# Designed miniproteins, single chains, continued (2), part 52

Each design is a single chain, and the fold is of that chain. pLDDT is the mean over its residues in the fold that is shown.

## One batch from the design tools (miniprotein)

Design m5899
Fold by ESMFold2-Fast:
Structure m5899 (fold): chain A 68 residues (1-68)
Amino acid sequence: DPAYDAALRRVGELFDKGEQAAKAGDLETARRYFDEALRVAEQGGFSPAFIEALRRHGDRVLAEAEAA
């Protein structure tokens, strides 16, 4: 499914950008990228389990960056 494949790639790109922003200390930008990744996953029809795992990973990245 080209639409699913495109959404999966986009989720990965957005999540990578969020992680980069968090490592740079830009937590606001990181949150925006993670929120956009979740939106793309929801619109792409990804499973609730996948979306929850993605949310938990983003929360952990943000918590680790805040602790630094």
Scores: mean pLDDT 86

Design m5900
Fold by ESMFold2-Fast:
Structure m5900 (fold): chain A 109 residues (1-109)
Amino acid sequence: MKAEEALRLLVGAAKAIAQHALNGDPEGARDVARTVAAKLKELGFEEAQDIVRSQADRIVKAVEQGNYEEAISIARDAAVTSAELLMGPEGAAEVQRRIDEAIEEVKKG
């Protein structure tokens, strides 16, 4: 249950960060990263928390510079790397698939 909850958090976070990036909202993107990092720690995934925290400033800077594609790419890579740490390569592949689908939906809507 905790690993599936963490995967849902990572997918939801990447989608939310993509939406904030497209809206030119760096503080919204930062708030999402902070919230997800806190929840990952609560679930006992401190290494995934550290990955998300370390990438938060890079995501925010990319959004501030208007480079929304870079912000989305950084968020996606952080989520996939965290998923691999939590559930191995199968978890990483599943999160990558769900995030790519969610990002495509955000870009179309």
Scores: mean pLDDT 83

Design m5901
Fold by ESMFold2-Fast:
Structure m5901 (fold): chain A 55 residues (1-55)
Amino acid sequence: DIERLRELLSDPDPAVRREAARALGKREEGIPALEEALSDPSVEVRLAAASSLPP
């Protein structure tokens, strides 16, 4: 569910946010939230978001 994934993108644990970013990249409606993850303070979350964005 997209809304749950958006909620997980605000989790205090960067590992949880990284997983949410990867899952959001599989759905077009998740792209706006995934773009927000590109500005995440954690490098691992930013990399996951970048690699999960469709071409």
Scores: mean pLDDT 78

Design m5902
Fold by ESMFold2-Fast:
Order: sequence, then structure tokens, then C-alpha cells
Structure m5902 (fold): chain A 74 residues (1-74)
Amino acid sequence: SSEVELLQLLAKKSLSREQVDELVARARELRAAGLSREEIARRLTEYLNTLPDEDGSEEDTKRAVTELAAVLGV
């Protein structure tokens, strides 16, 4: 599923705190706008594929996974 693909990609990415904050904010905005879980996951996956790898912490990555799983209802 698109949701599983997004979460698996997140687990493999190295993201800065700022990138995590932006990603979570985007997810919440898309949910507030009434997009489906599948459409949100697809758009965020596309966005993640454009981001360079940054020096990020495991804690920031875990936070991104947790927050996005909550937005997607997984």
C-alpha cells in the first residue's frame, strides 16, 4: 500500500529535524484539506524522493514515522 511504502521509505531516510517538522506539517495540512490517506501517502512519498539525505537523529526519524502513522491512521 502507499502508506506502507511511505513508512518504509521514511525508515531508510536520514532526515534533519527541520525536514521532519516540514514533512509532518505537510501531512497535517493535506489531512485538514480532506485528502485520502492514499493520496497523502503518495504525495509525501514523491516529496521525500526529492529531499537530499541530511545528518539526522534516529529520534527525529522515529518521530516522523510515529506522527505520519497517526495522520494516516496506521
Scores: mean pLDDT 80

Design m5903
Fold by ESMFold2-Fast:
Structure m5903 (fold): chain A 75 residues (1-75)
Amino acid sequence: SEEELRAEIRAEIEKMTDEDLEKHKNVIVIPRPDEDLDAMIDRAIELAVKARKEGNEKAYQDALAVAMQIRKLKE
């Protein structure tokens, strides 16, 4: 199900280390005007879901990196 896929993606984001973030340091996050950090993470997870369904591994990895960068900004 898509809910199971979202849970898997959230687990992958939680598993990412600072070393994984360094590999994706060139990924730029562009916030929308009325978007808080939690909404940005949710949007990145939806992009990862879409990329996984389309078999686009690069877009999937980029979406995970975006979500993790936003998570780091919440600290």
Scores: mean pLDDT 74

Design m5904
Fold by ESMFold2-Fast:
Structure m5904 (fold): chain A 96 residues (1-96)
Amino acid sequence: MSEDLWLEVELGVELISLAVTMNILRKALEKGDVEKMKEAVKDLKTQIDRAERLIAEAEKRPLSPSLRRTVRGMRQALEDAKKLIKEAEEKIEKSK
């Protein structure tokens, strides 16, 4: 319970951080702000790396139902973040 609770808290914090940075990137995409897109993409890549390490740590042990739901939610958020990064990188490349 205590170790699962720690991992749930850490994953929850990373989920919030991902959501905030994804929102910043979406706004930059809408405005065509290439410099802000580059910054947000860099931040998202760092956050993805941290979240993937937390998932790997969580999966070293049997998961509580609550932690399993949190890991599933994080995996979905990571896939959404990776798609958004790809969209942003394509727009950055087309900016001349």
Scores: mean pLDDT 83

Design m5905
Fold by ESMFold2-Fast:
Structure m5905 (fold): chain A 80 residues (1-80)
Amino acid sequence: GLDKQIEELTDAAAELAELARGASEEVKNELGEAIGEAASKGKIEEAIRLVREAIERVRNSPEEEHEAILRELAKRLKAL
């Protein structure tokens, strides 16, 4: 149900934030706003997918690329 999807999105967002903890507060705030907006539009399933794809990209990329990955994710979420 919706509650389970919200929990899944929240957990995925927390995991991404921990993996990319060295990213700027600016991009983290922008990402949080984009995730919240996507959820408010009912795009929770799409948001979960995009966040999980970003987690895999962060895990397979050097730290210097994490900021760019988060900025791209925020942009893609805003396009939903």
Scores: mean pLDDT 84

Design m5906
Fold by ESMFold2-Fast:
Structure m5906 (fold): chain A 61 residues (1-61)
Amino acid sequence: MEGEAVAVKDFEGPPGVILSFKKGDKLKILKEYPDGMYVAESEKTGEKGLVGSDLIEVTKK
């Protein structure tokens, strides 16, 4: 699924695996996993990584 989401809070994770972002950052959803995890890309930085569904609000699918 390709879609869009907005970060609901600041998060700092280990680089290369988990996506880091700030509240209000726009993220592109590249893939959805059935366990509530996403592969996303930060529109500000271009970084890709895993993000939990509790950290984002999906705005477009």
Scores: mean pLDDT 76

Design m5907
Fold by ESMFold2-Fast:
Structure m5907 (fold): chain A 78 residues (1-78)
Amino acid sequence: ATSPAVEEALRLAKEGKELYDKGEYEEAIKKYQEALKLVPNFPEAWANLGLAYEKLGKYEEAKKAFEKARELDPRDLS
């Protein structure tokens, strides 16, 4: 059974990805941040947040988000 907070975080992350795919990077960032507020241990949301920051040229914020994603899922050594 998935907790209500995890279900909401997954929904927000999906909306963020849809916004990212449309080029709405600032709105995508907001959705990923909302997801991470509910579930901080969400490596995919951290990685997608980093990708959105890179698209806006916010490389320091992107680096921090990617480092957090790697820290939470160290098995993805790409």
Scores: mean pLDDT 83

Design m5908
Fold by ESMFold2-Fast:
Structure m5908 (fold): chain A 66 residues (1-66)
Amino acid sequence: SSVAEKQKAIEKAKEVAKSLGIDASVAVHGKTVAVVAEGASDEQLEELKKAIEEALPGYEVVVTKA
């Protein structure tokens, strides 16, 4: 059950990134969602982080540049 929730969190974070036009890789470790964005500006990283935090309120979101 918790493993299935992890997979849904990965899918949700990827959908959010795509909706913002950002190409991103997503991994979930415990309660942390780690996102690596390709070719994104610092402002786009901030927008992505906030959007994912809103979509996944039970998770800690970390966004970095590739």
Scores: mean pLDDT 82

Design m5909
Fold by ESMFold2-Fast:
Structure m5909 (fold): chain A 59 residues (1-59)
Amino acid sequence: MSKEELELAREIAEKLREIGDKWNRYYTLVAEAKKEKDPEKKAKLLKEAEEIAKSMATS
């Protein structure tokens, strides 16, 4: 593997880790919201999930 390919692979791995962390947090919040029976707490969890989704959608 060339040095350029190694550098690119490392950069991609770091970006994938960052994106993966955001996706994991998003799905955790949505799952918690589905289990939550208190409408106020449910709305708060969904709002936090929406903020994370917005941060990922800055394409």
Scores: mean pLDDT 78

Design m5910
Fold by ESMFold2-Fast:
Structure m5910 (fold): chain A 64 residues (1-64)
Amino acid sequence: MTAEDHFAAGEAAWAAADGAAARAHYEKALELDPNFAEAWRKLGELAEAAFDYATAAKYYALAA
């Protein structure tokens, strides 16, 4: 799969409320394209949903 394919799969997993699958797909998208700012942002949003604000702040900084 391409980085965009993994990002789309992550979005589908998020819509299905599968946060673990969503995170795994966003991480794979970033392995293929580390400059995929939207995937960093989505990882930040997942970390906030898990109340891990320190990790969320790191991912948001990488998205900027």
Scores: mean pLDDT 81

Design m5911
Fold by ESMFold2-Fast:
Structure m5911 (fold): chain A 57 residues (1-57)
Amino acid sequence: SMEEAEAYLKKGEEALAAGNYQEAAEYFGRAAVAYAKAGDPEKAKEALAKAKEAAEK
């Protein structure tokens, strides 16, 4: 779960760097869900914020 969250976060960052904002938002959203399930609400909140920011671009 934590490893999956980190993998999604990395994919989101890669998509963001490439300018693929919709893909970045989806990966950050998946990371947020995975962090929440892993019991890390702070990292889930950070990932959700990244997803919202990417979706607004």
Scores: mean pLDDT 84

Design m5912
Fold by ESMFold2-Fast:
Structure m5912 (fold): chain A 60 residues (1-60)
Amino acid sequence: SPELEKRKANTKKMVEDIKKFLEEAKKQGASEVELKSIALFYKNLGFDPEIIDEILKEVL
């Protein structure tokens, strides 16, 4: 359905935005501990912890 396709696209965009934010933080000198703290912040906002952990793994 169009609603399902919109939700899939939105989820993909949000994942990409979080990944770019973490990559930019790393580029600006954020430590592994700081990147993990940012990841925890997103988990606390209700993002899927498995998805956030995979993003963190790709950035580290």
Scores: mean pLDDT 81

Design m5913
Fold by ESMFold2-Fast:
Structure m5913 (fold): chain A 61 residues (1-61)
Amino acid sequence: MEEEKKKLLEKMQEIGRRLMDAVDRRRSAMAKNDPAGVQEIDAEIRKLNEEALKIDEELKK
């Protein structure tokens, strides 16, 4: 159980890094006037937020 919890915390840290990268890429896509790129990145951010929520729920068990 404790080892599983540590893996979940490491996954949360990785998701945080990916969210930061996605936000930076979204800013770049907006600067390039790439609405399709912005939409794709928004979908990625949504999925990352959903995964983070799922991990948070697992950590509360």
Scores: mean pLDDT 82

Design m5914
Fold by ESMFold2-Fast:
Structure m5914 (fold): chain A 65 residues (1-65)
Amino acid sequence: MSEEEKKLLLEAQKYQVVSELRRLGKDEEAERLEKEVNKLIEEKDYEKAEKLLEEGRELVRKLVR
């Protein structure tokens, strides 16, 4: 996967996770996650951005269950 493709994938995952958190009433968590992921993508720290999104998805999963 190219760096450009990785960035686009992380952006898509960010929007999905942030949207789900907002749907679950976790607006503050969604805003915090969005800002942190944006910062990591700008810094080209794609591995940390991916890890943070994994944590966000796990939070969504726990809130649904």
Scores: mean pLDDT 81

Design m5915
Fold by ESMFold2-Fast:
Structure m5915 (fold): chain A 63 residues (1-63)
Amino acid sequence: SALAERNAEAARRAAEAGDGAGGASATYQWSKLGGNKEAARRGREAALAGDAEAAGEYQRIGS
């Protein structure tokens, strides 16, 4: 879908910037600092599944 394509592109940009490539750790830290707990949870799940692009997208949302 258009939403999935947009999210994949956002994740790609985050990975290129070095922000999202392995994003579960960063997303987790954001959750600890009062970030988005839902994004942190989804980022960890994506990283555990080996989906660095999805993890990066959730890292971006978590701010």
Scores: mean pLDDT 53

Design m5916
Fold by ESMFold2-Fast:
Structure m5916 (fold): chain A 60 residues (1-60)
Amino acid sequence: SKLEELKEKLREKVLEMAGVTLDYINALLNGDQETADVLFQKMKELEKEAEKLREEIKSL
């Protein structure tokens, strides 16, 4: 169903955010602020994508 498809996409986005968050933390621990800034922006983009999926699920 469309609902199941959207829920799976949301799960995939959450898992991707977890991975990027770990990379972000590692960049901060290594003092790599340039890489940390790039990863932080990617986390913000993934958060917006996840929110759109949540809104689509709510509208079904």
Scores: mean pLDDT 87

Design m5917
Fold by ESMFold2-Fast:
Structure m5917 (fold): chain A 78 residues (1-78)
Amino acid sequence: SEIEELKRELEEVLEEAKKAVEQGDLKKAFELLERAAEIVREIVRLLAEQGRFDEAKEVVAKAVKAGKELAEKIEKLK
């Protein structure tokens, strides 16, 4: 399904963002995080349109956790 394809793309983009942070490529990391945010917004929109609000909340919660983890890694590079 479209939602499952977007979830797969999100997973790939987040893995690439983690690698970029580990390599100290902050420009690439932020570009990938912007793309991840776009994918999250699209997944949430599609889930909400289908009335799947609990799943939309879970996607947002997972995205927030991933963002916090990456932010902590970026701070340690300073």
Scores: mean pLDDT 83

Design m5918
Fold by ESMFold2-Fast:
Structure m5918 (fold): chain A 59 residues (1-59)
Amino acid sequence: SLIEEAEKGIEQAKKALEEGDYAAAVAAAWHSRKLAEEAGDKELTEEARKLLEEAIKKT
């Protein structure tokens, strides 16, 4: 489902941030936000948005 795919992308973004791969973190968080928005999951969308903002600040 879109929700499961968004959750996996959020996990990937978190791992990429921990590993210092900020470009991968931005890509994963951006994709997860899009999937969460399409699924209508506001909480998941907000989590992905926060990860995206954090990753962008580190780039």
Scores: mean pLDDT 84

Design m5919
Fold by ESMFold2-Fast:
Structure m5919 (fold): chain A 64 residues (1-64)
Amino acid sequence: SESTLLTVEHLSKQIEKETDVEKLEKLRGALERLRKAHSDDPEVVKKLEENIKKVDEKIKKLKE
């Protein structure tokens, strides 16, 4: 769980710096895979869902 939370934190920092839509879509895919793998950990799921929302909002803004 701790190592997974560190992975999510690393991905969160990548999302904040990334401006390429294709790379953001790949990051979204990685977050969704982690969410499925850790569906029984509510803290991990919550953090992954927050980051998926951030990616979706950022992609939408970049495509405008």
Scores: mean pLDDT 83

Design m5920
Fold by ESMFold2-Fast:
Structure m5920 (fold): chain A 81 residues (1-81)
Amino acid sequence: SAVDELLAEAKARIAEIKEEALASDLPLEQRIEMFEKRALELMMETLDRLEALGASEEEKDAVLAEITAEVQRALAEIRAA
């Protein structure tokens, strides 16, 4: 479905911005700030796209939960590096 495709794209984008943060030579706190800003922008764009598709409240909640879990996992990896 279009919702499943959006979730897959969002997860792929989180992986990309995580790798950019991990490859950065900036101090850890700045890498975290950069990642969090880009992740927030991605989450907002994804919610706007879900609204445009007419996704149900349940579908939006499920996608947001999955994205939030991926963001938290990525943050843990950045902090551990």
Scores: mean pLDDT 88

Design m5921
Fold by ESMFold2-Fast:
Parts: structure tokens; sequence; C-alpha cells
Structure m5921 (fold): chain A 65 residues (1-65)
């Protein structure tokens, strides 16, 4: 779906910008984001940006780092 693609593209862009390894998994109404190698500041940015997008599209966000 286009909403899934939008979240995936944002995660990819954030990974390029921060150098973090970001993985996204969709299960029902929940999107789980796992990332590694981000600084504390970059980790907060990744979580905040993806949370805003997930909320806009009606998904629950779960974050692991």
Amino acid sequence: ASKVSAIGLEAAALGIETGAEIKVKFEGDTVTVTFKGASEEDAKRIEEELKKLAEEYGFKLEVKR
C-alpha cells in the first residue's frame, strides 16, 4: 500500500542522513522500527519523524534501538 511505501521511504531517507541501520516491519495496525548505530540525538530524530508519519497513517509505532 502507498502508506507502507511512504513510511519505508522515510525510514530509508533517515538511515542515509544519520548513517543508522533502520529496519521496518508491519504487522496489522502496528509498525515496528528497529535501528542500530544512531547517536542519541539521531535516535530521537528518527523516532519522532517516524512516529509523526505513523500517527498520520493510523499506525501504532513501536521503536527498538
Scores: mean pLDDT 78

Design m5922
Fold by ESMFold2-Fast:
Structure m5922 (fold): chain A 65 residues (1-65)
Amino acid sequence: MLELEELEGLIRIAGSSYGVDVEVEFRGDKVVVTIRSEDKELAEKTAEVIKKAAEGYGYEVEIRY
């Protein structure tokens, strides 16, 4: 399993855990994550978890809502 697959899996698990839809796109050393939720607080919590995971894998993260 590649590190990219592990990070994508963690991002999808975070979205599922908070009940928000996430789309993941890798662009070189950057990951772009689009979060869709009517609940801004859940979207922000999901974004924080994703940012920490991506930083742990050495990726820059861009969050889109």
Scores: mean pLDDT 79

Design m5923
Fold by ESMFold2-Fast:
Structure m5923 (fold): chain A 75 residues (1-75)
Amino acid sequence: SKEIEELLEEAKELAIEALKLLGLEDKIPEAEEHIEKLKKYALSQSKDPEKAELLKKTLTEMIEEAKKKIEELKK
């Protein structure tokens, strides 16, 4: 579960960076609120080992895609 918490934190950091790069800094508090709700839900689901494994794979893929999109925004 700690690994999932770390992945969720990384996803949150990437989302905030993307908002800053897009000039949507005023939307960060609203986005953080939505992210925290999704994070709590994901953590509740991660109590099931099968769901935890699927969540780890999904988050890892989403993080890699987000990193690519952020690099595109920096160009």
Scores: mean pLDDT 80

Design m5924
Fold by ESMFold2-Fast:
Structure m5924 (fold): chain A 72 residues (1-72)
Amino acid sequence: SEEEELKKKYQEAVNRLISLEIQRIGDEYELELAEKRGDEAAVARYRQSLANTDAEIAKVEKELEEIKKKLE
């Protein structure tokens, strides 16, 4: 059914969001360490990674809200 397919997509999106949040936490930690040691190249890399991850999180959160509306 469409409801079962939507629930599957919702679970897949939740799993993706969890993976992105874990990546964000790791990158935030690495950014703090890079800043403390003055590694400007690493700081730039982790800031870019965090910006990309934040954009993907926003996209997945929007997808989750749209799926949720269809299930209601």
Scores: mean pLDDT 89

Design m5925
Fold by ESMFold2-Fast:
Structure m5925 (fold): chain A 68 residues (1-68)
Amino acid sequence: LSEAERAALRARKAEVEAEAAARMTALAREMEAAAGDPERQRALAAEAARFIADANAEIDALEAAIAA
């Protein structure tokens, strides 16, 4: 990989990490708003778990590409 390609991959990784952080903050706020609604809280927890798994997979793939 060229340095320009590595820089693009690092920029994409930073973007994914920033998007993940913002989404997790929003989900935490929705969980607070859902206090007393156990069905909504379960749905939000499931959404968070799926999102974390997907974000981690993308970050891992980007880190592997950068390291290559």
Scores: mean pLDDT 84

Design m5926
Fold by ESMFold2-Fast:
Structure m5926 (fold): chain A 67 residues (1-67)
Amino acid sequence: AAAARAALERAREAVAAGDYEAAQRHLTLSHIHAPQLAPLLDAAGRALRAGDREAALEYIDRAVESL
């Protein structure tokens, strides 16, 4: 739980900073530590690839709420 939360918090910070490469790496770590969140993490990753910052933050926040 703690490792997944830390990775999601880093992903959120990276998205806020516009560093989508770092955000994708942190989402990958989140998937490793919390595989049950895969649907939300996959949705966040797709949003980042589409450049949809608002959707990416929304999915990351929902993943944190689900920990």
Scores: mean pLDDT 84

Design m5927
Fold by ESMFold2-Fast:
Structure m5927 (fold): chain A 100 residues (1-100)
Amino acid sequence: MKKVTVEASATNPKTGKTLRATAEAIEENGVIHIRVRLEEEVDGKWRLLAESEAEAKIGETVTLTLPDGTQVSVEVKSIEETAARAAHAALAAAGRFYNK
C-alpha cells in the first residue's frame, strides 16, 4: 500500500480569503482511492466547502463532485500525479482563480 498527501493553497485577491485543498491518495492492488477536501479560511477558522471521495484504476478518469454541483474530472496516471491534479482541480473549480 502506498499513500500520498498533497496540500495546495491560494489566496483570492478580490476577497482576501485563503483556500486550501488537501488530497489524500492510497494505492492498493492497482486501485487508487482518493479523498479531497476544499476549505476556506473565514475569520480565522477553516470552513469546509467541499469533500469528495472516489476510486479509479490507473488510466481511468475519476469525477469529484463539489457541494455546488460542480464536477471535476481527474485522469488517474500515478498516485502522486492523481493527488496533485485533484488538489489543484478542486481549487480551480471553486472559481476563485478565474475571477482574478
Scores: mean pLDDT 71

Design m5928
Fold by ESMFold2-Fast:
Formats: structure tokens, C-alpha cells, sequence
Structure m5928 (fold): chain A 66 residues (1-66)
């Protein structure tokens, strides 16, 4: 169904974002420079914000199919 297709697309995008977040968290854990840690933390926050935005967008698109 169209809803199932949108759900699968949303899940795939969420998994890609989670993978990127995990990679940045690993880099942050290995960083010793406070400035670099702060930069990586901001990048992680941006990816969480992108994930929230995409969740809202896909929820609206799925609702429109009802």
C-alpha cells in the first residue's frame, strides 16, 4: 500500500540518520579537543533535528492517504 511504502521509506531514512549519528558519537568519544567535541555535538543535534522534521513530514503524508 501507499502507506506501507511511505512507512518503509521513513524507516530507511531514520536508519541512515541513526548510522550517521552513531559515527559522529564515535568521533566525539575519540576526540580530546573540547572545541572538536563541541562541533561534533552540534552536528549530532542537527541530525536529530533533521530526524524530527522528517518524522513530522512523513506523518503528515501518511495521514493525507487516509
Amino acid sequence: SAKQALHEEAVAKARELQKRIEELKEKKAKATDPAEKAKLEEEIKKLYEEGNRLSEEYAARMAALD
Scores: mean pLDDT 85

Design m5929
Fold by ESMFold2-Fast:
Structure m5929 (fold): chain A 80 residues (1-80)
Amino acid sequence: SILEKVEELIKKLRKIAEELLASPDPRDRALGRITEEEVKKLEELLKEAKEKNLSDEEIEEKVTEISEETYERVRELLAA
């Protein structure tokens, strides 16, 4: 199900964020903070999806929006 896919995505990104935040490189830690923000947004989406009975299409669209926003933040950080 789409909800299970979102939960697995949250787990994967949380582990990535933990690894990045533990890095001695300040750039890795900055990436970790961005990834942690993505996790928080996905957790909020998961809660909203359950409370409002969002359709699979609405959930997929919102996941894509969150991912695109995160991608742009990462690109800005890496360009600096």
Scores: mean pLDDT 88

Design m5930
Fold by ESMFold2-Fast:
Structure m5930 (fold): chain A 67 residues (1-67)
Amino acid sequence: SEEEKRKEQILEEVEKLMAEHVEKAYKEGVFTDEERKEFKKKAGEELAKIFEEKGEYELAEKFKEGI
């Protein structure tokens, strides 16, 4: 549906913004390569948990591997 497409677009924008900020922190020396990878993994796991709790199982599956 159009509503589902809008939700997916918003989530793609949120994921992109989070990934861009993590990459910026890495480039500015705030994160090591290991810390960047671990943050992306943990952020994805937390988002997956939130989506599962909301009954959004398909979205949860997308984030289980990280952002």
Scores: mean pLDDT 73

Design m5931
Fold by ESMFold2-Fast:
Structure m5931 (fold): chain A 64 residues (1-64)
Amino acid sequence: RLEELVAEAAAQIARFNGKTEEADKIYEALKAGDVEKALEIAQKYLSPSELGAARRAAEVALET
């Protein structure tokens, strides 16, 4: 649940930063129901600061 929200936030951040191919790969994994693969793609292509932002966005969404 939290991991799914982190992956969604990571895809949005990747797209915002011009990493459109990487964002599409994350969305494809999420569409297939493979949250673990989506997070692996995010960790491979996103910076630590981008991943930190995605985790914070997911935490806020989960608590709201």
Scores: mean pLDDT 81

Design m5932
Fold by ESMFold2-Fast:
Parts: C-alpha cells; sequence; structure tokens
Structure m5932 (fold): chain A 70 residues (1-70)
C-alpha cells in the first residue's frame, strides 16, 4: 500500500508541475489541488480518508474553478 500511495503521490506532483508550466490561473488552481492530494497520500493516512478529503477539497474549490473557467 505505501509504495502504491507514494507512486500515486508522485504522479499527482508530476501532473501538477505540468499544469504550473502552463501558467494560467485555472491550471495553477488545479495544480494546488493535486499538490494537496499528494501531501495527504504521503502523510500515510488511510486511502479512503485521502479520497474523501480530496473530493472535499475539489468541492470547496468548485466555485472558484467555475469562475476561472467562465
Amino acid sequence: ERERRLAEAEAALERARELRATGTPLARLVAELLERTAELLRAGRPLEEVQREAEELLAAARPRLEALAA
């Protein structure tokens, strides 16, 4: 599980780096969400808890994502 979790965190950080290279406000916000998810994965918390918290973070960011996408 730890190895799988670390691999998922690394993939998320790689994606976040690519998004930040884009330089748009929307890409930066998505990158921040991915970076936070990677932090949760690396913290060794239960995977179900990490998924729930990641979904909560996305839901909280939704109004800002909608504003930036408009």
Scores: mean pLDDT 75

Design m5933
Fold by ESMFold2-Fast:
Structure m5933 (fold): chain A 92 residues (1-92)
Amino acid sequence: SELEELKKKLDEVIAELRRLNAQPVSPETRKRQEELAKEAVELIKKMKELGAPDDLIYDYERRVAEASDTLIGGVLALKLAVDEVLGLRPPR
């Protein structure tokens, strides 16, 4: 299914984010992390459009934030908190 393809792509993005987060900080590494984080957000958006359950979306958003460095992870964590406060997603 299209949802399974998106899940596979997102798993690959998360794995690459984890790999980059383990590398020394550089402008090149930071740029790649930002590009991958944007790709992850777009993949999650497509999953939402396909009617993926909120719990699945929440799990992937947390995994992406966890796999990202402090700057990118902080931005994603803020998005998660804002979505929760606005009622766009249930609290835990």
Scores: mean pLDDT 74

Design m5934
Fold by ESMFold2-Fast:
Structure m5934 (fold): chain A 89 residues (1-89)
Amino acid sequence: SLYEKIKKINELIKKLEEDNQAFTERLDAWLREEVARHYGLEEPLTDEQIEELIAAGDPFVRFLRDVAEALRLIHRVTGELGLEKELKK
């Protein structure tokens, strides 16, 4: 039925949103670890410390942020294409 199809679509969208959130969290953790490694620190930086470095114009942190943003976009688009293929079946 149409109702069952709509319900399935909503469930797939929710799963895609949850997957995108989990990927963003992994990417943010990776960024904090890479910045700490670059500066020879034993502990990952906090999100606030990363924000301060970006505001200060740190070129390494800005580069990694741009890489992270590109990876988030690629992951999102790939997920959306997968959803579109499922909807065509």
Scores: mean pLDDT 84

Design m5935
Fold by ESMFold2-Fast:
Formats: sequence, C-alpha cells, structure tokens
Structure m5935 (fold): chain A 90 residues (1-90)
Amino acid sequence: SNARKGASLVTAAGVLAIAGQIHAERGDLEGARKDFEAAIELAKEAAKLGEYDGAIEALRKIAEIAEEAGLLEEAEKAREAAKEIEKEKA
C-alpha cells in the first residue's frame, strides 16, 4: 500500500542522512551533499504518499544532522522542504 511505501521512504531517508554524516566526517563533502539531497527527496516522496508527519519529522532530523555536519545549505533545504509539507498538510 502507499502507506507502507511512505513509511519505507521515511526510513530510507533517515539511513541516507546517517550516510551523509559519515561522508562529511570523512571529508567527502560532495558525497555528503548527494546523500542529504537524496534523503530530502525520499522524505518529499513519502509526503506525496500521505506520510506527512513522518516526512516532516524526517526532514527536521535531516536538517539537524546536516547542520551538525557543517552542510548548512543542505540543512536549509531540508528545513524549507519541511515547511512546504507543513503548509500542504494544513
């Protein structure tokens, strides 16, 4: 079902955010950016499948992890995506 697919995408987004953090810690900033951008896209797809709360929570966590990793542009992208989904749900 779309609900199960949405939940799986939220989980995958979290895994990619951790992968992005690991890449950043290793100094692979380009790899980190790709992982965080992929995590944001998976969370957005989860929202399209109706997993709004899970997607918003995932994007907020992605933003936190990216900011801690020093990827401030990716953190801002995640925060903007979360705000957009919050408005769509409301």
Scores: mean pLDDT 88

Design m5936
Fold by ESMFold2-Fast:
Formats: structure tokens, C-alpha cells, sequence
Structure m5936 (fold): chain A 56 residues (1-56)
């Protein structure tokens, strides 16, 4: 993952958080942390799937 992609994703998630996204802030925070840690798309998807699986 490039630095530009990481920064773009963090900015997008922060904007969603500011707008009051339908997703809980906890989910958005977890995604931001994963991106900051340099996690791959697969690991980010696994985190998201884990949260949605519990939310169902």
C-alpha cells in the first residue's frame, strides 16, 4: 500500500466520522487504526467483517 493510498483512506474515514456516518464511530476508529498500522486491504476487510458479523 502506498503512502498516498493510506493518507486518502484516513482522510475519507475522518470525513465520514465528522458527517455522522451510519457506521458507529468505533468501526471508523478501528479502520483508521488499521490503516495507520499499515495493514493490508485483506486485514482491513477482516476487521470490518468481524464487526459486521457481530452487529447482525
Amino acid sequence: MTKEEREARIKALEEMKKKGSELPQEFIDALIEAVKEGKTDDEIVELLAKYFNVKK
Scores: mean pLDDT 71

